# Ledger of designs, part 3: designed miniproteins, single chains

Each design is a single chain, and the fold is of that chain. pLDDT is the mean over its residues in the fold that is shown.

## One batch from the design tools (miniprotein)

Design m77
Fold by ESMFold2-Fast:
Structure m77 (fold): chain A 97 residues (1-97)
Amino acid sequence: SREEVLRQSTALFLGMGLGVALANGDAERALELARRAEAIATPETRPDIAAGIAAMAAVAESAGNERAARELRALADRVAAGGDIVAATREAAERLE
């Protein structure tokens, strides 16, 4: 439905925003976006959130930021597997300090 397509697009963009915030060291913004992502997280939207994060991992890798790329890929995998998005984001932010 149109509503599902809109939710999936929102999930993808939240994942991308979360990845950008983490790569930039903006833990506060990353956690805000993680809470928004968790609020819309369903088995159907989790792959889109994860895809958004993974897309930013590829961008970080292309920029030579292998550390951010590695942490973002691990976060994307945890989100896709049904992990707590806020907790996983907090842990990723701590590892990127």
Scores: mean pLDDT 89

Design m78
Fold by ESMFold2-Fast:
Structure m78 (fold): chain A 70 residues (1-70)
Amino acid sequence: SYEKKLEELKKKVKEDPNNAEAWTKLGLVLAQLGKYEEAIEYFKKALEIDPNNEAAWLGLAVTKAIMKEE
């Protein structure tokens, strides 16, 4: 479930705040739940850690595009 995945990812970033992959995955789960503003903040966090993270850049761009259509 998304809820269980969200809790597991929150534990990962608590244990390692510099884990850009975990921050990116948090953003993706929140975007899937329609929590776009929170998803954007986590994608930005991932990019602060790893500016070359293509998944985080793509997630940020897609999430912002969805928000503009609403």
Scores: mean pLDDT 85

Design m79
Fold by ESMFold2-Fast:
Structure m79 (fold): chain A 96 residues (1-96)
Amino acid sequence: DIEEILKRAEAAAAEAKATSSEAEARLAEVQLEIIKLMAELAKKYGLDASIETWEQVREKLLKAGMSQEEVDAILEKLKALQAEGDRLAAEIRAAR
């Protein structure tokens, strides 16, 4: 359930900001931003954002009438967020 995932991610981001390192807090914020974006796409376009691959999301958005340019912009945003999350996770692992 994406709504429950979103609520948990919001709580985790708030806790991380109060009690965690800067990198851990930023990772929680990045995860929350991804979940928020996917939840908005699910609400507007009927996507199951929690299960689908980025390629499947792309195909569904195009079929729903979103332009190629808009879809590419959303996917680039998601890729940038995932890359930032991967970098932060690597920093956290290296610090341990």
Scores: mean pLDDT 74

Design m80
Fold by ESMFold2-Fast:
Structure m80 (fold): chain A 76 residues (1-76)
Amino acid sequence: MLLSDDEARRMARRAEEARRRFGEDAAIDVLARLISEATGAPLSDARGAARAVLDSKGDLATAIRDAANSLSLVNE
């Protein structure tokens, strides 16, 4: 299933909180786990996506949604 904008925003908030409290590696780990849980992708693939998302200059929630939907092999 495609990741909703609301779920992407929740993931963004959790990743930003992890970055603020524990640094960038913790944010990558938290976001990778959330993407893996939402998409079913292996944690290694989700970690790559999380790093790319956190390095993006745009809206974090939009980047999360796009990355998660790519990993989901979305068909609907």
Scores: mean pLDDT 77

Design m81
Fold by ESMFold2-Fast:
Structure m81 (fold): chain A 58 residues (1-58)
Amino acid sequence: ARTPLEREAIELDIEAALLLMKAEILRRYGGDEKEAEELRAKARELEEEARRLREELE
């Protein structure tokens, strides 16, 4: 069984992965590179948050 905070960290990792996938799709279809960069930056922020949550878990 996992704590609610562990589940939240996993959900943040999933969201980050989805954002990275969206950025790749935008790049492949000639989308806005600034938008793709923002999505990657957001994904990194979520990954950092997930890591922080894991460090706080008991």
Scores: mean pLDDT 79

Design m82
Fold by ESMFold2-Fast:
Structure m82 (fold): chain A 66 residues (1-66)
Amino acid sequence: DLARAAARFAAEQATGRVPSEETVERIARALLAGDRETARRLLEELGASPEQAENAVAFVEAVLAS
């Protein structure tokens, strides 16, 4: 699943941690639905700064658009 793989990679890069599969699925679903705010909030809850969360969301969106 491209969305889940991209979300996992982006979350790991943003936080320096391996996210749970449940959290990866929630981020992927939010971004597939165009819900950037939910995705950023979930990344911040994992320990990403607002800037890191924004960059991670942008990365996943770019991958999904390819």
Scores: mean pLDDT 83

Design m83
Fold by ESMFold2-Fast:
Structure m83 (fold): chain A 61 residues (1-61)
Amino acid sequence: MADKLYEEALKKAEAGDIKEANILGTKSSLEYIKQGKIDEAKKVNADINKKIAEVIAKKEK
């Protein structure tokens, strides 16, 4: 489940759907935490935030 949520979050971020990317990324991170995969949760959070920041930066210029 966590992997699917992460993939969907990245897809939404790349498409510019910031709200859905945040929701799915948070859900993926929480599922990794529940599995004891803290490093995976950190990676998901960092990757999604990076993608979102890149999309926002393009729009703020």
Scores: mean pLDDT 78

Design m84
Fold by ESMFold2-Fast:
Structure m84 (fold): chain A 73 residues (1-73)
Amino acid sequence: SMKELAELAKEAARLAEEEAEKAKDPEVAKLLREASELFKKAAEAYEAGNVEEAEKLVEEARELLAEAAEIAK
């Protein structure tokens, strides 16, 4: 359901924010915080029924997570 997708996006946002607080590399922290904000926007889009917008925001957030992971290696 849209509500469940919004809840998952909110959970992803919280996890990204938590990881950003633990990150010692400021570039990694920045990317994780940006991903968190995109997941929050995705949750709002899901709650509004804007599935296509929400999916795009989730994809953008995942790209930032991948970039953060690459830098953290």
Scores: mean pLDDT 88

Design m85
Fold by ESMFold2-Fast:
Structure m85 (fold): chain A 72 residues (1-72)
Amino acid sequence: GEAAAKGDWEAAAKEYEAALAEAPSAMNQRILGAAYDKLGDYEKAAAYYEAALALQPSPELRALLAEVRGKL
């Protein structure tokens, strides 16, 4: 169900946040952006997408950021 899927995204976000505390990673930040978007936390999703873009610019990632900002 949707509740179970959200629980999976919450667990993933916590694990990738712990990984980021040890080393910066554009991939982990992008995954966190997607996880928070699925959780409806669009401010955190935008922040992680912006951090990922600072490390690794991408037209696809910029489009994802714009989409999330549209939900704010």
Scores: mean pLDDT 75

Design m86
Fold by ESMFold2-Fast:
Structure m86 (fold): chain A 96 residues (1-96)
Amino acid sequence: SAAAEAEARELYAKGLEAFKAGDYETAIEYFQKAIALAPDSPITPYALLNLGEALFKQGKYEEALEYYRKSAELGADDPILVLRAAVNIAITKEQM
């Protein structure tokens, strides 16, 4: 619904603020809530990418890879998002 999508965007924005502040645990919580509330929302592929990035910051490399792949699959129509996911996958594999 439009209401669920609007709320998911607000949760996503809160996740980005937490990520910018270095609070990766809080960022993960907000990104997960945004995805769960509106899984078919246009914001969801981006929330999946940022969730992966927050997990990477916590050293959770296998979990980060999973979310980067999901982001690229769901957001396949956005070449910039797909490229960002591919770059993040390459960087993450180098850290493992």
Scores: mean pLDDT 91

Design m87
Fold by ESMFold2-Fast:
Order: C-alpha cells, then structure tokens, then sequence
Structure m87 (fold): chain A 57 residues (1-57)
C-alpha cells in the first residue's frame, strides 16, 4: 500500500537522522523511474541535507 502524505511526513518526523536518510534513499530508488528530473534533483538535495545531519552526529 502507498502511504498517504501525512503518514509519510509523520514517520519521517519520528525517525532519527540516520533512519530518515535511509528512508529517503529507499523512497528515491522506488520513485526515481516515475519522477521528473526536477523532482529527482529535489529528492537528491534533501538526501544530501540529511546526510550532513548524520555526519554531525
């Protein structure tokens, strides 16, 4: 089942930075074939930001 936007946001909010990074990477792999180039760039940028947070732990 595809989770709703609200469910996804709530799960992400409750995750540790490491779990968020892994979740975003997994989500990106699943969605990448269905995304526009702009959407892919946005998700890659979000992944980079969360990677920086993990590196600061």
Amino acid sequence: PVPSRAELLERIRRMTPEERLQFLRDLYEKLAPHLTPEERAAMEHAIELFQEEVERL
Scores: mean pLDDT 74

Design m88
Fold by ESMFold2-Fast:
Structure m88 (fold): chain A 64 residues (1-64)
Amino acid sequence: MKKLREEYYELLEKAIEALKKGDFKSALELMKKAFELEKQLEISPEEVARMVGRVLRAIGDSLD
């Protein structure tokens, strides 16, 4: 279970990096994979909110 949770965070980190580069297509595909793992891992709403905040910040950074 810890391994899949680590993979979930790695996918989100890759999505954030893609967003910073303006690669929204890759970011969306990575987020889709992360959401599938989120369903399997039953990630808490609080943790989801934290990750959403990071994604929104990355989108803001990409719109310089």
Scores: mean pLDDT 74

Design m89
Fold by ESMFold2-Fast:
Structure m89 (fold): chain A 81 residues (1-81)
Amino acid sequence: SAEELIEEAEKVKESDPEKAAELYIKAGEEYMKEGTIEGYEKAIEAYEEAARLYRELGDEKKALEAEINAGIALIKKGLLK
C-alpha cells in the first residue's frame, strides 16, 4: 500500500536517501491512483519529500520531476472541490 511505502521510506531516509526518495515517488503514484482529495493531499506530501531528498542528493532533474507531479496533484485536488 501507499502507507507501507511511506513507512519504508521513513525507515531508510537517513541511511539510504536515494531509496527513500524512490519509495516516496512510488507512494505518490499510488496516492494519485486513488483519485480522491485525501489521496492527492498525500501524493503532494510524498512528492515534495522526494523532491527535497533528490535536491539534497544533487539530482535536480528528479527533484524537478517530483515537484511537477506535486503540482499536478494540487491541480487535480482543486478540480474535485
Scores: mean pLDDT 89

Design m90
Fold by ESMFold2-Fast:
Structure m90 (fold): chain A 118 residues (1-118)
Amino acid sequence: MKKKIEELEKYEKEQYEKAKKRKLEKNFEMSLLVDYIEELIEAVKNKDEETFEAYVERLEKILGKETAEKIAEAIKNRDGEKLREIGEEIAKKEDEPSRSRLYRGLGIHGARLLEILK
């Protein structure tokens, strides 16, 4: 796990720098959020606390500690409705319409994944 996370951090840093040259760094961060939500949900399913904590730390780097902790709590509690509410709150604060739609979609996607895992 730790070695895989270190390899992911190197890859993500390289891709972020490439996106930044194209003024697409926010879009790159949005793509990472989909993967992070899916990995958090899978970690809860597998009772993998180490993986869960690693991906919460990665969410904190993009969304901030408070938002990441709210998402982590919703996923741990399998609360799809709360996850949808968090996505909607982030979407309302996003000034770019495409990113706003992606945040809302992310909340819905995570909620659906949590329902499938029941």
Scores: mean pLDDT 77

Design m91
Fold by ESMFold2-Fast:
Structure m91 (fold): chain A 69 residues (1-69)
Amino acid sequence: SLAEKLKKSLGLSDEDAEKLAELIKKSKNMQELISQAVAALRSESIRKLLAAIKEYPSEDPLEFAEKLK
C-alpha cells in the first residue's frame, strides 16, 4: 500500500503514514499537499516530508510517491 511505502521511505508512524497517503491521493498539486500535510501531520513527519520533496522534485503528489525509494 502507499502507506506502507511511506512508512518505509520516510520512517513515519502508522498514523502519519496513513494520513499522508490519503493526502497524496486527494491533493491536486504539490502546494496543496504541503499545506494539508502541515495542518494534519506531526512536526517530525512534516520535516521528513519536506526533505523528501527536496530530494525527489515532482510535478504532482502521485509522481512524488512513485519516486520514493
Scores: mean pLDDT 85

Design m92
Fold by ESMFold2-Fast:
Structure m92 (fold): chain A 82 residues (1-82)
Amino acid sequence: ASAEERLWAELLARARALTVEAVDAIYAGDLARAEALLAELRRLAAEAAARLSPARRAELDGLLDEIEANLAALIAERQAAA
């Protein structure tokens, strides 16, 4: 596998792990932890951007936007239910 392919696989694995932790934090009512995990995802993406092709960088940005939108929707749903 290319260095970019390996970096991409590692980024996806880390993003999934952080997203699972953020979801767990939201369900536990720990919104401060969820926000910290989102900030870590954003930092991870920014760090990787310089090592990715423009196409992969755009794909990563789209994935992060989707994760952020889904987590924001979950927070809003949980707050509305309270």
Scores: mean pLDDT 83

Design m93
Fold by ESMFold2-Fast:
Structure m93 (fold): chain A 57 residues (1-57)
Amino acid sequence: SELLGIAVAIMRKEAEESDNPEIKELAEKAEEAFRAGDYETAWEYIKKAAQAMREEE
């Protein structure tokens, strides 16, 4: 999915800027799942990373 690929890229960039190890781990897992073609798992990790970022804000 083109949209999922963009979401993974954005999440990876945000994770680098946050310097939070939990967010970085979730973003890495999302990218790994996306590369493996597991789009459902990739979206789950993106959702978790986004929620973790909101809790830090």
Scores: mean pLDDT 80

Design m94
Fold by ESMFold2-Fast:
Structure m94 (fold): chain A 83 residues (1-83)
Amino acid sequence: MPSEEELELEIDIALVTMQVAILRKMAEKLGDEEVKKLVDEAQRHVDEAIRALENGDLETAREHIEKARELVKEAQKKIDEKL
């Protein structure tokens, strides 16, 4: 069974993955290249977090998912400024 910390990271990764998917669709609808860039960078960090988690590197997974969250917040801010 995964550890409590590992399970928490899996849930966080799933949530951020969903947020990135939603923001990508919004960026496409708005034609916003800046938001698309932020979303693409967030996806890269999600992918790195998944890889780190699969390798048992929980600290690296945490760092990447936190960076992805920061990028998601910035993308959301940019969308809010345009609406």
Scores: mean pLDDT 85

Design m95
Fold by ESMFold2-Fast:
Structure m95 (fold): chain A 65 residues (1-65)
Amino acid sequence: SPLDKAREAIARGDYEAAYQAAEEFVKENPDDPVGYALLAHAYMRLGDREKAKEAFEKFEKLTGT
């Protein structure tokens, strides 16, 4: 699944594969905060601070934080 692919990619430090898989998961599951958490992590590690912030804001909105 895209979620498993994103988690496995993060575990091995492949943040490009991680954001691609997490983005696919988010498209299929737009209200699931887990996808946005994985996107934020991957983008932060890639240095895309703006996209990481956008993903984290979605995560916060969905978790009520």
Scores: mean pLDDT 84

Design m96
Fold by ESMFold2-Fast:
Structure m96 (fold): chain A 62 residues (1-62)
Amino acid sequence: GHMEEEAIEKALELAREAAKKILEAYPDGTATIEVLPDGSVRVTVTTPEGTFVLEVDHRFFL
């Protein structure tokens, strides 16, 4: 529904900001952002040091 769509959009905004901050610390890294089937948003940042995975639960905004 509309509330769930807005929650996912807010989760995406936070995920993009998190990815941006991580890439500031690891400028040679690459970030990928995905919306999962349950509506959570996954950020994957791959760097020479390793891969970092963060998930933002859209339900936090409901």
Scores: mean pLDDT 78

Design m97
Fold by ESMFold2-Fast:
Structure m97 (fold): chain A 68 residues (1-68)
Amino acid sequence: SEADRLLEEARRALEAGRFEEASRLYLEAADLEEDPKRRLALGVAAGAASLGNPDALELFEEVLKKLE
């Protein structure tokens, strides 16, 4: 899906230290997401990436896990 493509590109941007690009890609993925829990988790990842946090992907996974 387009959302899955954006998430993979965001992961690569994070690995390359391109935090602003990763943040934008997570926000684009959130806009395509219909699951409100997954949308919220993607928003958290975007915020973390925008602040230069390299653990944005791990935060996405932890938030999604807690929202069940």
Scores: mean pLDDT 83

Design m98
Fold by ESMFold2-Fast:
Structure m98 (fold): chain A 67 residues (1-67)
Amino acid sequence: GVSEEKLEVEVKTSLALMVLAIAKISGKATEEDIKFVEEALAYAREQGDEESVKELEEALKELRELQ
C-alpha cells in the first residue's frame, strides 16, 4: 500500500501538471496557477519525493514563462 502522504503528493503533482497543460493551451498562467504549483512543490520537498520535486520544478519553470 501507499501512505496517505505519498498519495497526496501524487494527487497534487497530477493536478499541477493539469494546471500547466491548461496554461499552455490558454497561453497564459495566472498567479493562482503559480501558487498552486509552488505549494505542490513545497509539499513534495517536505515528503522527500525527488521524482515529484523534479517534475514540479520543471512545471513551475514552464508556468512562469507563460506569465
Scores: mean pLDDT 83

Design m99
Fold by ESMFold2-Fast:
Structure m99 (fold): chain A 91 residues (1-91)
Amino acid sequence: MEEARKLIDKAADAINQGNPEEAIKYLDELVKVLKETEFSPEEARELMRDLIALSILVVGAELEGRITPEQAEEILKRIKEALDVVDEKLK
């Protein structure tokens, strides 16, 4: 859990700094970590909230011109993959 949360924070920082390639790398690592991590339903809910907040941040960065629409699409795709992993583990 601590590693997953740190990767979300690093991805958010990279997006805020206009560094989409770095954000993509952190999110690819996050998906890998989430597949290997066991977490409680409460931790899963926190991860889902953090990932949804991250998706809002990505849309904001695109609207502000800090990242391109194509970069936003690639980042959002990885956030969706992370959300799907968390959701599947709740079943």
Scores: mean pLDDT 85

Design m100
Fold by ESMFold2-Fast:
Structure m100 (fold): chain A 97 residues (1-97)
Amino acid sequence: MREEAAERLERVFEQAIRSAELVTKSTPDAARIALESIAKYVLREVERIGANLSPEVRERLLRIAREYGKRMVEASKEEAPAVMREGGREILELVRE
């Protein structure tokens, strides 16, 4: 169960990172809007996948997803992929515990 959730979350973050890498080549204003969309996408997917996990794990996953989504949007566009990679790593470590 946890490994299946980890695989699904890994795919979500892989997609988010690829999208963020493309967005960082845009103007700052266009990048911000797109990064906000990516952050919302990640949060929704984490909520969906986390629904099948324990309440404690789900709550921690959502907290991490919100924090890294916020950091990504608030950071420079060039930093956004790295922030999402760090968030994905922390989420995967938590799910595999």
Scores: mean pLDDT 83

Design m101
Fold by ESMFold2-Fast:
Structure m101 (fold): chain A 63 residues (1-63)
Amino acid sequence: AAAVDALEAAARHLYFDEGYTPEQVAKAVRLAGKALGLTDEQVREAIRRALPPEVAEKVIEAL
């Protein structure tokens, strides 16, 4: 719960505030998710909650 919420907040910040491309977001959240001990499904869920559907799909494809 808390770790997934943190990854969601991070993905949102990187994309909207820092201007990261989908590929840059994917690289960052993959590393952060691994460090937080999250499953691949939890990482994908955090991305889908953070970003518009079309952007979320591009990030997930780049994972």
Scores: mean pLDDT 85

Design m102
Fold by ESMFold2-Fast:
Structure m102 (fold): chain A 77 residues (1-77)
Amino acid sequence: MEEVKKLIEEAKKLVKKAEEAFKKGDLKSAKEYLDKASDKLGEAGTLAFEAGQPIPPEVYEVSEKVAKLRAEVKKAE
């Protein structure tokens, strides 16, 4: 599942960009990166499920990071 791994890697990079944007007070960019990360994780999960493979634990781990950071961004708004 090379595509699933790539989507997870892209999501991880987007989360890092969201963290940096949030640290700078750029809440708009932080939200955009988090939305893109969520989309990549959702696609990765769907592809794994459709392939009859277990959803990689990393999908859940990165999704938790997205949810936590998204909550912090919303509190800062």
Scores: mean pLDDT 84

Design m103
Fold by ESMFold2-Fast:
Structure m103 (fold): chain A 85 residues (1-85)
Amino acid sequence: MELTIVVGVNGVNPVSKTVTSPEEAREFLKSQPTVSHVVVRDTNGNPLASVYQVTLEGAIEMVEAILSGSLTGEQATELGQSLGY
């Protein structure tokens, strides 16, 4: 599955990357100086998951769960929220 990950700090200065694997997602998220707001979109630009005040670990787990198909976007959002601040 191809996903677009959008990362911002409190919704400002968003940076995005299209990823096709958990490895790409992990590398992208770890390369960001701060991860606090994450939005995941499908190939058509539809939002699948959106979490404010997420931790780096929570963001990685959320995105990997969507990419693997183990969780729906709604379930991944709940996971990301539970691993937030």
Scores: mean pLDDT 74

Design m104
Fold by ESMFold2-Fast:
Structure m104 (fold): chain A 57 residues (1-57)
Amino acid sequence: MAEEYEALARARIARGADPALAIQGLRNVAGYYESLGNEELAERLRAAAAELEAEYG
């Protein structure tokens, strides 16, 4: 699940999407899953967002 979101974010950036918006999208999805009690998926999504921020920000 987290890997799918990261792959989609990377594909969108490769096609010219704003990296900051793609990264924010991952953080928003992480917050959603945390609100559902899925802490593990939320942390994995935040890790993916941090990796993208390091590479593109």
Scores: mean pLDDT 82

Design m105
Fold by ESMFold2-Fast:
Structure m105 (fold): chain A 104 residues (1-104)
Amino acid sequence: SLKEKIDAAYEKVRKEADRVLDELGPTEEAINRIREIFLKAIDELVTDPEFREELKSIIDLMAGTIRNLLEELKDKPEDERRAAVRAAVDAMIDTLKGKIYEHL
């Protein structure tokens, strides 16, 4: 089903984001790589160009929020900063899945 395809795509996004975070830590480079993973998923799942651009704008805003969060947590232990990025990635997945489900 279309919902199963969306769920599978975001499960893949979560695993790829976790891999990037494990390799690079909670860094600007990791946020940039995670952003590209989310953008690629939108290009694969969404064919409506207007909706695609709307979702990409949301991804850019959310990536900025994660950068601000890491700046706020800069003096915290790395494990706490990693956990914060993982939680933010989960929130991004939930938000984007919800918007795609409502549009379909």
Scores: mean pLDDT 87

Design m106
Fold by ESMFold2-Fast:
Structure m106 (fold): chain A 105 residues (1-105)
Amino acid sequence: MEEEERIREAEKKIRGIIRLRATYEEARFAGLPEEELRERLRKTAEELVKEGLLEPEEAEKLVKILLEDEAAMIEIMNILSRSSDRAELPKIAEEIKKKMEEAVK
């Protein structure tokens, strides 16, 4: 089904965003220096792109938001917290994409 394909693509993107955010939170709680935190995010972003969970442009925007735009990241996390219904994942992914575009232009 085209609907199932859209859900699967959205699920991949959401998983990628969650993993990248988790990497940021873990590095921050571990008290890593800024340079090491940036390197861990870059490596995780590269892995997510290789796994097909994020497009290269999406990964770059997310890393920038995590490092430079706390308000946009809080908004993205609020959108993600609504992902309790698999059928709503494509809508959630589109809302996150719009927020990322607004944050980084």
Scores: mean pLDDT 79

Design m107
Fold by ESMFold2-Fast:
Parts: sequence; structure tokens; C-alpha cells
Structure m107 (fold): chain A 55 residues (1-55)
Amino acid sequence: SAMEAESEKSKRLEKLLIEWVKTKDEKAGKEFAELVSEMLTSAVDKALEKQKLAK
């Protein structure tokens, strides 16, 4: 399930990046940046929880 969710988000990132590059649409660029930030925040939160659990 986690792998599946990551794969789906990666596909969405590629789609948004292609859209942004093709259109130079500020909206697409903003959505791309937001999704990247969300994924990074999620990854950091998971890493911190893992370190908390590993103690």
C-alpha cells in the first residue's frame, strides 16, 4: 500500500512537471511545488517517527 501510494504520487509529479514545462502555467507550477513539499514533509515526518521508534 505504501509503495503503491508513492508510485501514484510520482506519476502525478511527472504529469504536473510536464504540464508546467509545456504551458508555463503558474497554477501547474504551484501544484507541482505543493506536491513536492507535501511528499518531502511526509518523508521527513516518517523518518522522524522511525528514529523515535528506533530509540
Scores: mean pLDDT 75

Design m108
Fold by ESMFold2-Fast:
Structure m108 (fold): chain A 73 residues (1-73)
Amino acid sequence: SLEELELRLLLLEFTKAAIEAAIELLEEGYAARKDQLSEEQKARRQAQIELNRKTIEELEKEIEELRKEIEKL
C-alpha cells in the first residue's frame, strides 16, 4: 500500500540522517585528533568513515527506487 511505502521511506530517510550525523562526528573527531593518532589508527578511522559513506550510497539508491514506486501510485 501507499502508506506502507511512505512509512518505509520515512524509516530509510531517518536511518540515512542518523548515519550522516555519525559520519560528521567521526570526521570531526578525526580532524581534532589526527596529529595524535598513529598511521594504523588513522587508517582504521578513515575505513570506518568510508564504510559509513558506502552505506549512505546504498540507502540513497533504496530511497530513490522507493520514491519512484510511490510516484507510480
Scores: mean pLDDT 86

Design m109
Fold by ESMFold2-Fast:
Structure m109 (fold): chain A 108 residues (1-108)
Amino acid sequence: MEEREETIKQIADDLMAIGVEFEIDLAIEYAKKKSLEVALKLAQMLLDGAPADEIVAFLEKEGVPQAAKWARQALAGLDALTNPEHVARVRAYLEEKKKELEEEIKKQ
Protein backbone atom coordinates (compact mmCIF):
# COMPACT_ATOMS: atom_id res chain seq x y z
CA MET A 1 0.00 0.00 0.00
CA GLU A 2 2.79 2.51 0.91
CA GLU A 3 4.69 1.54 -2.29
CA ARG A 4 1.70 2.76 -4.36
CA GLU A 5 1.94 6.32 -2.95
CA GLU A 6 5.69 6.47 -3.74
CA THR A 7 5.01 5.25 -7.32
CA ILE A 8 2.23 7.84 -7.82
CA LYS A 9 4.61 10.61 -6.62
CA GLN A 10 7.33 9.47 -9.07
CA ILE A 11 4.81 9.40 -11.97
CA ALA A 12 3.50 12.87 -10.98
CA ASP A 13 7.08 14.27 -10.91
CA ASP A 14 7.79 12.78 -14.39
CA LEU A 15 4.50 14.18 -15.78
CA MET A 16 5.34 17.63 -14.36
CA ALA A 17 8.69 17.68 -16.22
CA ILE A 18 6.95 16.60 -19.48
CA GLY A 19 4.32 19.32 -18.93
CA VAL A 20 7.05 21.98 -18.55
CA GLU A 21 8.70 20.81 -21.82
CA PHE A 22 5.30 21.03 -23.60
CA GLU A 23 4.61 24.54 -22.21
CA ILE A 24 8.10 25.67 -23.38
CA ASP A 25 7.32 24.28 -26.87
CA LEU A 26 4.01 26.19 -27.00
CA ALA A 27 5.70 29.45 -25.88
CA ILE A 28 8.42 29.05 -28.56
CA GLU A 29 5.88 28.21 -31.32
CA TYR A 30 3.79 31.32 -30.52
CA ALA A 31 7.00 33.44 -30.43
CA LYS A 32 7.98 32.00 -33.87
CA LYS A 33 4.75 33.50 -35.29
CA LYS A 34 6.37 36.93 -34.65
CA SER A 35 9.92 35.93 -35.76
CA LEU A 36 12.62 33.28 -35.33
CA GLU A 37 14.75 35.93 -33.57
CA VAL A 38 12.05 36.52 -30.90
CA ALA A 39 11.74 32.73 -30.37
CA LEU A 40 15.55 32.38 -30.10
CA LYS A 41 15.73 35.24 -27.54
CA LEU A 42 12.95 33.55 -25.50
CA ALA A 43 14.89 30.23 -25.50
CA GLN A 44 18.09 32.06 -24.46
CA MET A 45 16.29 33.96 -21.65
CA LEU A 46 14.87 30.66 -20.32
CA LEU A 47 18.35 29.04 -20.45
CA ASP A 48 19.91 32.05 -18.64
CA GLY A 49 17.28 31.86 -15.86
CA ALA A 50 15.86 35.32 -16.57
CA PRO A 51 13.07 36.41 -14.14
CA ALA A 52 9.49 35.52 -15.18
CA ASP A 53 8.43 39.21 -15.21
CA GLU A 54 11.33 40.09 -17.59
CA ILE A 55 10.45 37.26 -20.01
CA VAL A 56 6.72 38.13 -19.93
CA ALA A 57 7.41 41.88 -20.44
CA PHE A 58 9.68 41.07 -23.43
CA LEU A 59 7.03 38.87 -25.09
CA GLU A 60 4.18 41.35 -24.42
CA LYS A 61 6.31 44.18 -25.92
CA GLU A 62 6.89 41.98 -29.02
CA GLY A 63 3.07 41.52 -29.31
CA VAL A 64 2.93 37.77 -28.52
CA PRO A 65 0.70 37.54 -25.39
CA GLN A 66 0.04 33.80 -25.95
CA ALA A 67 3.82 33.14 -25.81
CA ALA A 68 3.94 35.20 -22.58
CA LYS A 69 1.08 33.09 -21.09
CA TRP A 70 2.83 29.77 -21.83
CA ALA A 71 6.28 31.06 -20.78
CA ARG A 72 4.79 32.11 -17.39
CA GLN A 73 3.25 28.62 -16.94
CA ALA A 74 6.54 26.92 -17.92
CA LEU A 75 8.53 29.06 -15.42
CA ALA A 76 6.06 28.23 -12.61
CA GLY A 77 6.48 24.52 -13.47
CA LEU A 78 10.30 24.84 -13.52
CA ASP A 79 10.24 26.48 -10.05
CA ALA A 80 8.13 23.52 -8.80
CA LEU A 81 10.69 20.93 -10.07
CA THR A 82 12.79 19.80 -7.07
CA ASN A 83 14.55 16.86 -8.80
CA PRO A 84 17.89 18.03 -10.34
CA GLU A 85 17.61 15.28 -13.02
CA HIS A 86 14.29 16.76 -14.23
CA VAL A 87 15.80 20.29 -14.22
CA ALA A 88 18.78 18.98 -16.29
CA ARG A 89 16.37 17.28 -18.73
CA VAL A 90 14.36 20.51 -19.29
CA ARG A 91 17.64 22.44 -19.75
CA ALA A 92 18.80 19.91 -22.41
CA TYR A 93 15.43 20.32 -24.17
CA LEU A 94 15.86 24.13 -24.23
CA GLU A 95 19.44 23.79 -25.60
CA GLU A 96 18.14 21.54 -28.42
CA LYS A 97 15.32 24.03 -29.24
CA LYS A 98 17.86 26.90 -29.32
CA LYS A 99 20.04 24.93 -31.81
CA GLU A 100 17.00 24.24 -34.04
CA LEU A 101 16.10 27.97 -34.05
CA GLU A 102 19.73 29.01 -34.83
CA GLU A 103 19.77 26.57 -37.79
CA GLU A 104 16.41 27.93 -39.09
CA ILE A 105 17.75 31.53 -38.93
CA LYS A 106 20.91 30.50 -40.89
CA LYS A 107 18.66 29.14 -43.69
CA GLN A 108 17.01 32.58 -44.22
Scores: mean pLDDT 82

Design m110
Fold by ESMFold2-Fast:
Structure m110 (fold): chain A 84 residues (1-84)
Amino acid sequence: SEKRRLAEEALRLIRKAELESGDTSFGQEITEILETGKLNEEALEKVKELIERKLKEIGVPEEEARRYAEAFVEEIRRAKEEEE
């Protein structure tokens, strides 16, 4: 529940920043990584680093940015496991 809420909040903050800037390149890069069909730990770590960096760029404190990025990646891992 808490991790899902943090993941949803991370997406909300990123989408808000993209709408305000008119730049959707970050969302496109994340989507490309997630949709390439080889969602391994290296890809998940890259997504985590990209989300943390983006959140810091838009003014989220480093500790919160890391927490949000970790929650987002853990939700992706859980969703993938539930497919089995």
Scores: mean pLDDT 75

Design m111
Fold by ESMFold2-Fast:
Structure m111 (fold): chain A 80 residues (1-80)
Amino acid sequence: SLRRELEEELEKAFEAYEAGDYEAALEHATKALALAEELGDRRGELVALGLQAEAARKLGDEERARAYEERALALVREAA
């Protein structure tokens, strides 16, 4: 199921991030975001965007990190 795939991709993203593999963390978080968007899972989208921002920042891409953070803030504002 898409839900199970989302959970697996988020788990892989967290594991990669903890291992210091920020490129893999960003790749898995990007897949997780797409799955969360397809499911309409706002919480999953926020978690995935947060992981993308942190991974991008660790890779030295501050502009990309800020873009992910801005997307997350937009989602929170839509909920308010």
Scores: mean pLDDT 89

Design m112
Fold by ESMFold2-Fast:
Structure m112 (fold): chain A 60 residues (1-60)
Amino acid sequence: SMAERAALGARLAGGEADEEAARRAGEYALAGDGEAGRAAALAGGGNAGGAAGAGAAAGG
């Protein structure tokens, strides 16, 4: 029950933060700064995320 509530809180916080971040990203994209954001998303959304994780594990 407590663990479930903590998970719900994390999801709600993540959802709200994501919504705010999405709004900000959209504003920058409309202003013409979307190219940098898109490049960062491509790097973070794919293999780069896995590579970063592997590096962190090796650094332990």
Scores: mean pLDDT 50

Design m113
Fold by ESMFold2-Fast:
Formats: C-alpha cells, sequence, structure tokens
Structure m113 (fold): chain A 81 residues (1-81)
C-alpha cells in the first residue's frame, strides 16, 4: 500500500510541476463533484472523507510535498478498502 501511494504521489507531484494550473483546475472540478455527490446522499461518510483526503493529497503534491501526499493517499485508500 505505502509503495503504491508513494508512486502515485510522485506522479501527482510531477504532473503538478509540469502543469500546476491544470492540476488546480482538475482539483476544483473534483471538489465540486465530491460536494454534489455528498449533497445528494450518494456517498458514505467514509467515501466523503476519502475524497477530502485525495483533494488534500493533490494540494500537497502542488506544494511538492510527496511524503504528505503519499500519507494522505494511503489514508484515503484504507477508508474505502
Amino acid sequence: MREQALALARRLAEEARRDPEGVRRLREEARRELEELAARGELSPEEVEAGELVLEAVEAALAGDVERAAELLERAARLVA
């Protein structure tokens, strides 16, 4: 799990370095979709929390914090496992 989360976090950080504006835009779109699904009651509390952790991981990747992004992704994966 940790190795997979770290690999994904590294990919996110690399993408964020190449196109930070594009990554910020996709994060905003994902946040809106999460909010809409949660408002309609289509997500469990665990799924909402996992989505929030993924959004935080993207923000950490935008800041270049690969270790924090990996930790957040691992926590999110455990909530929906």
Scores: mean pLDDT 83

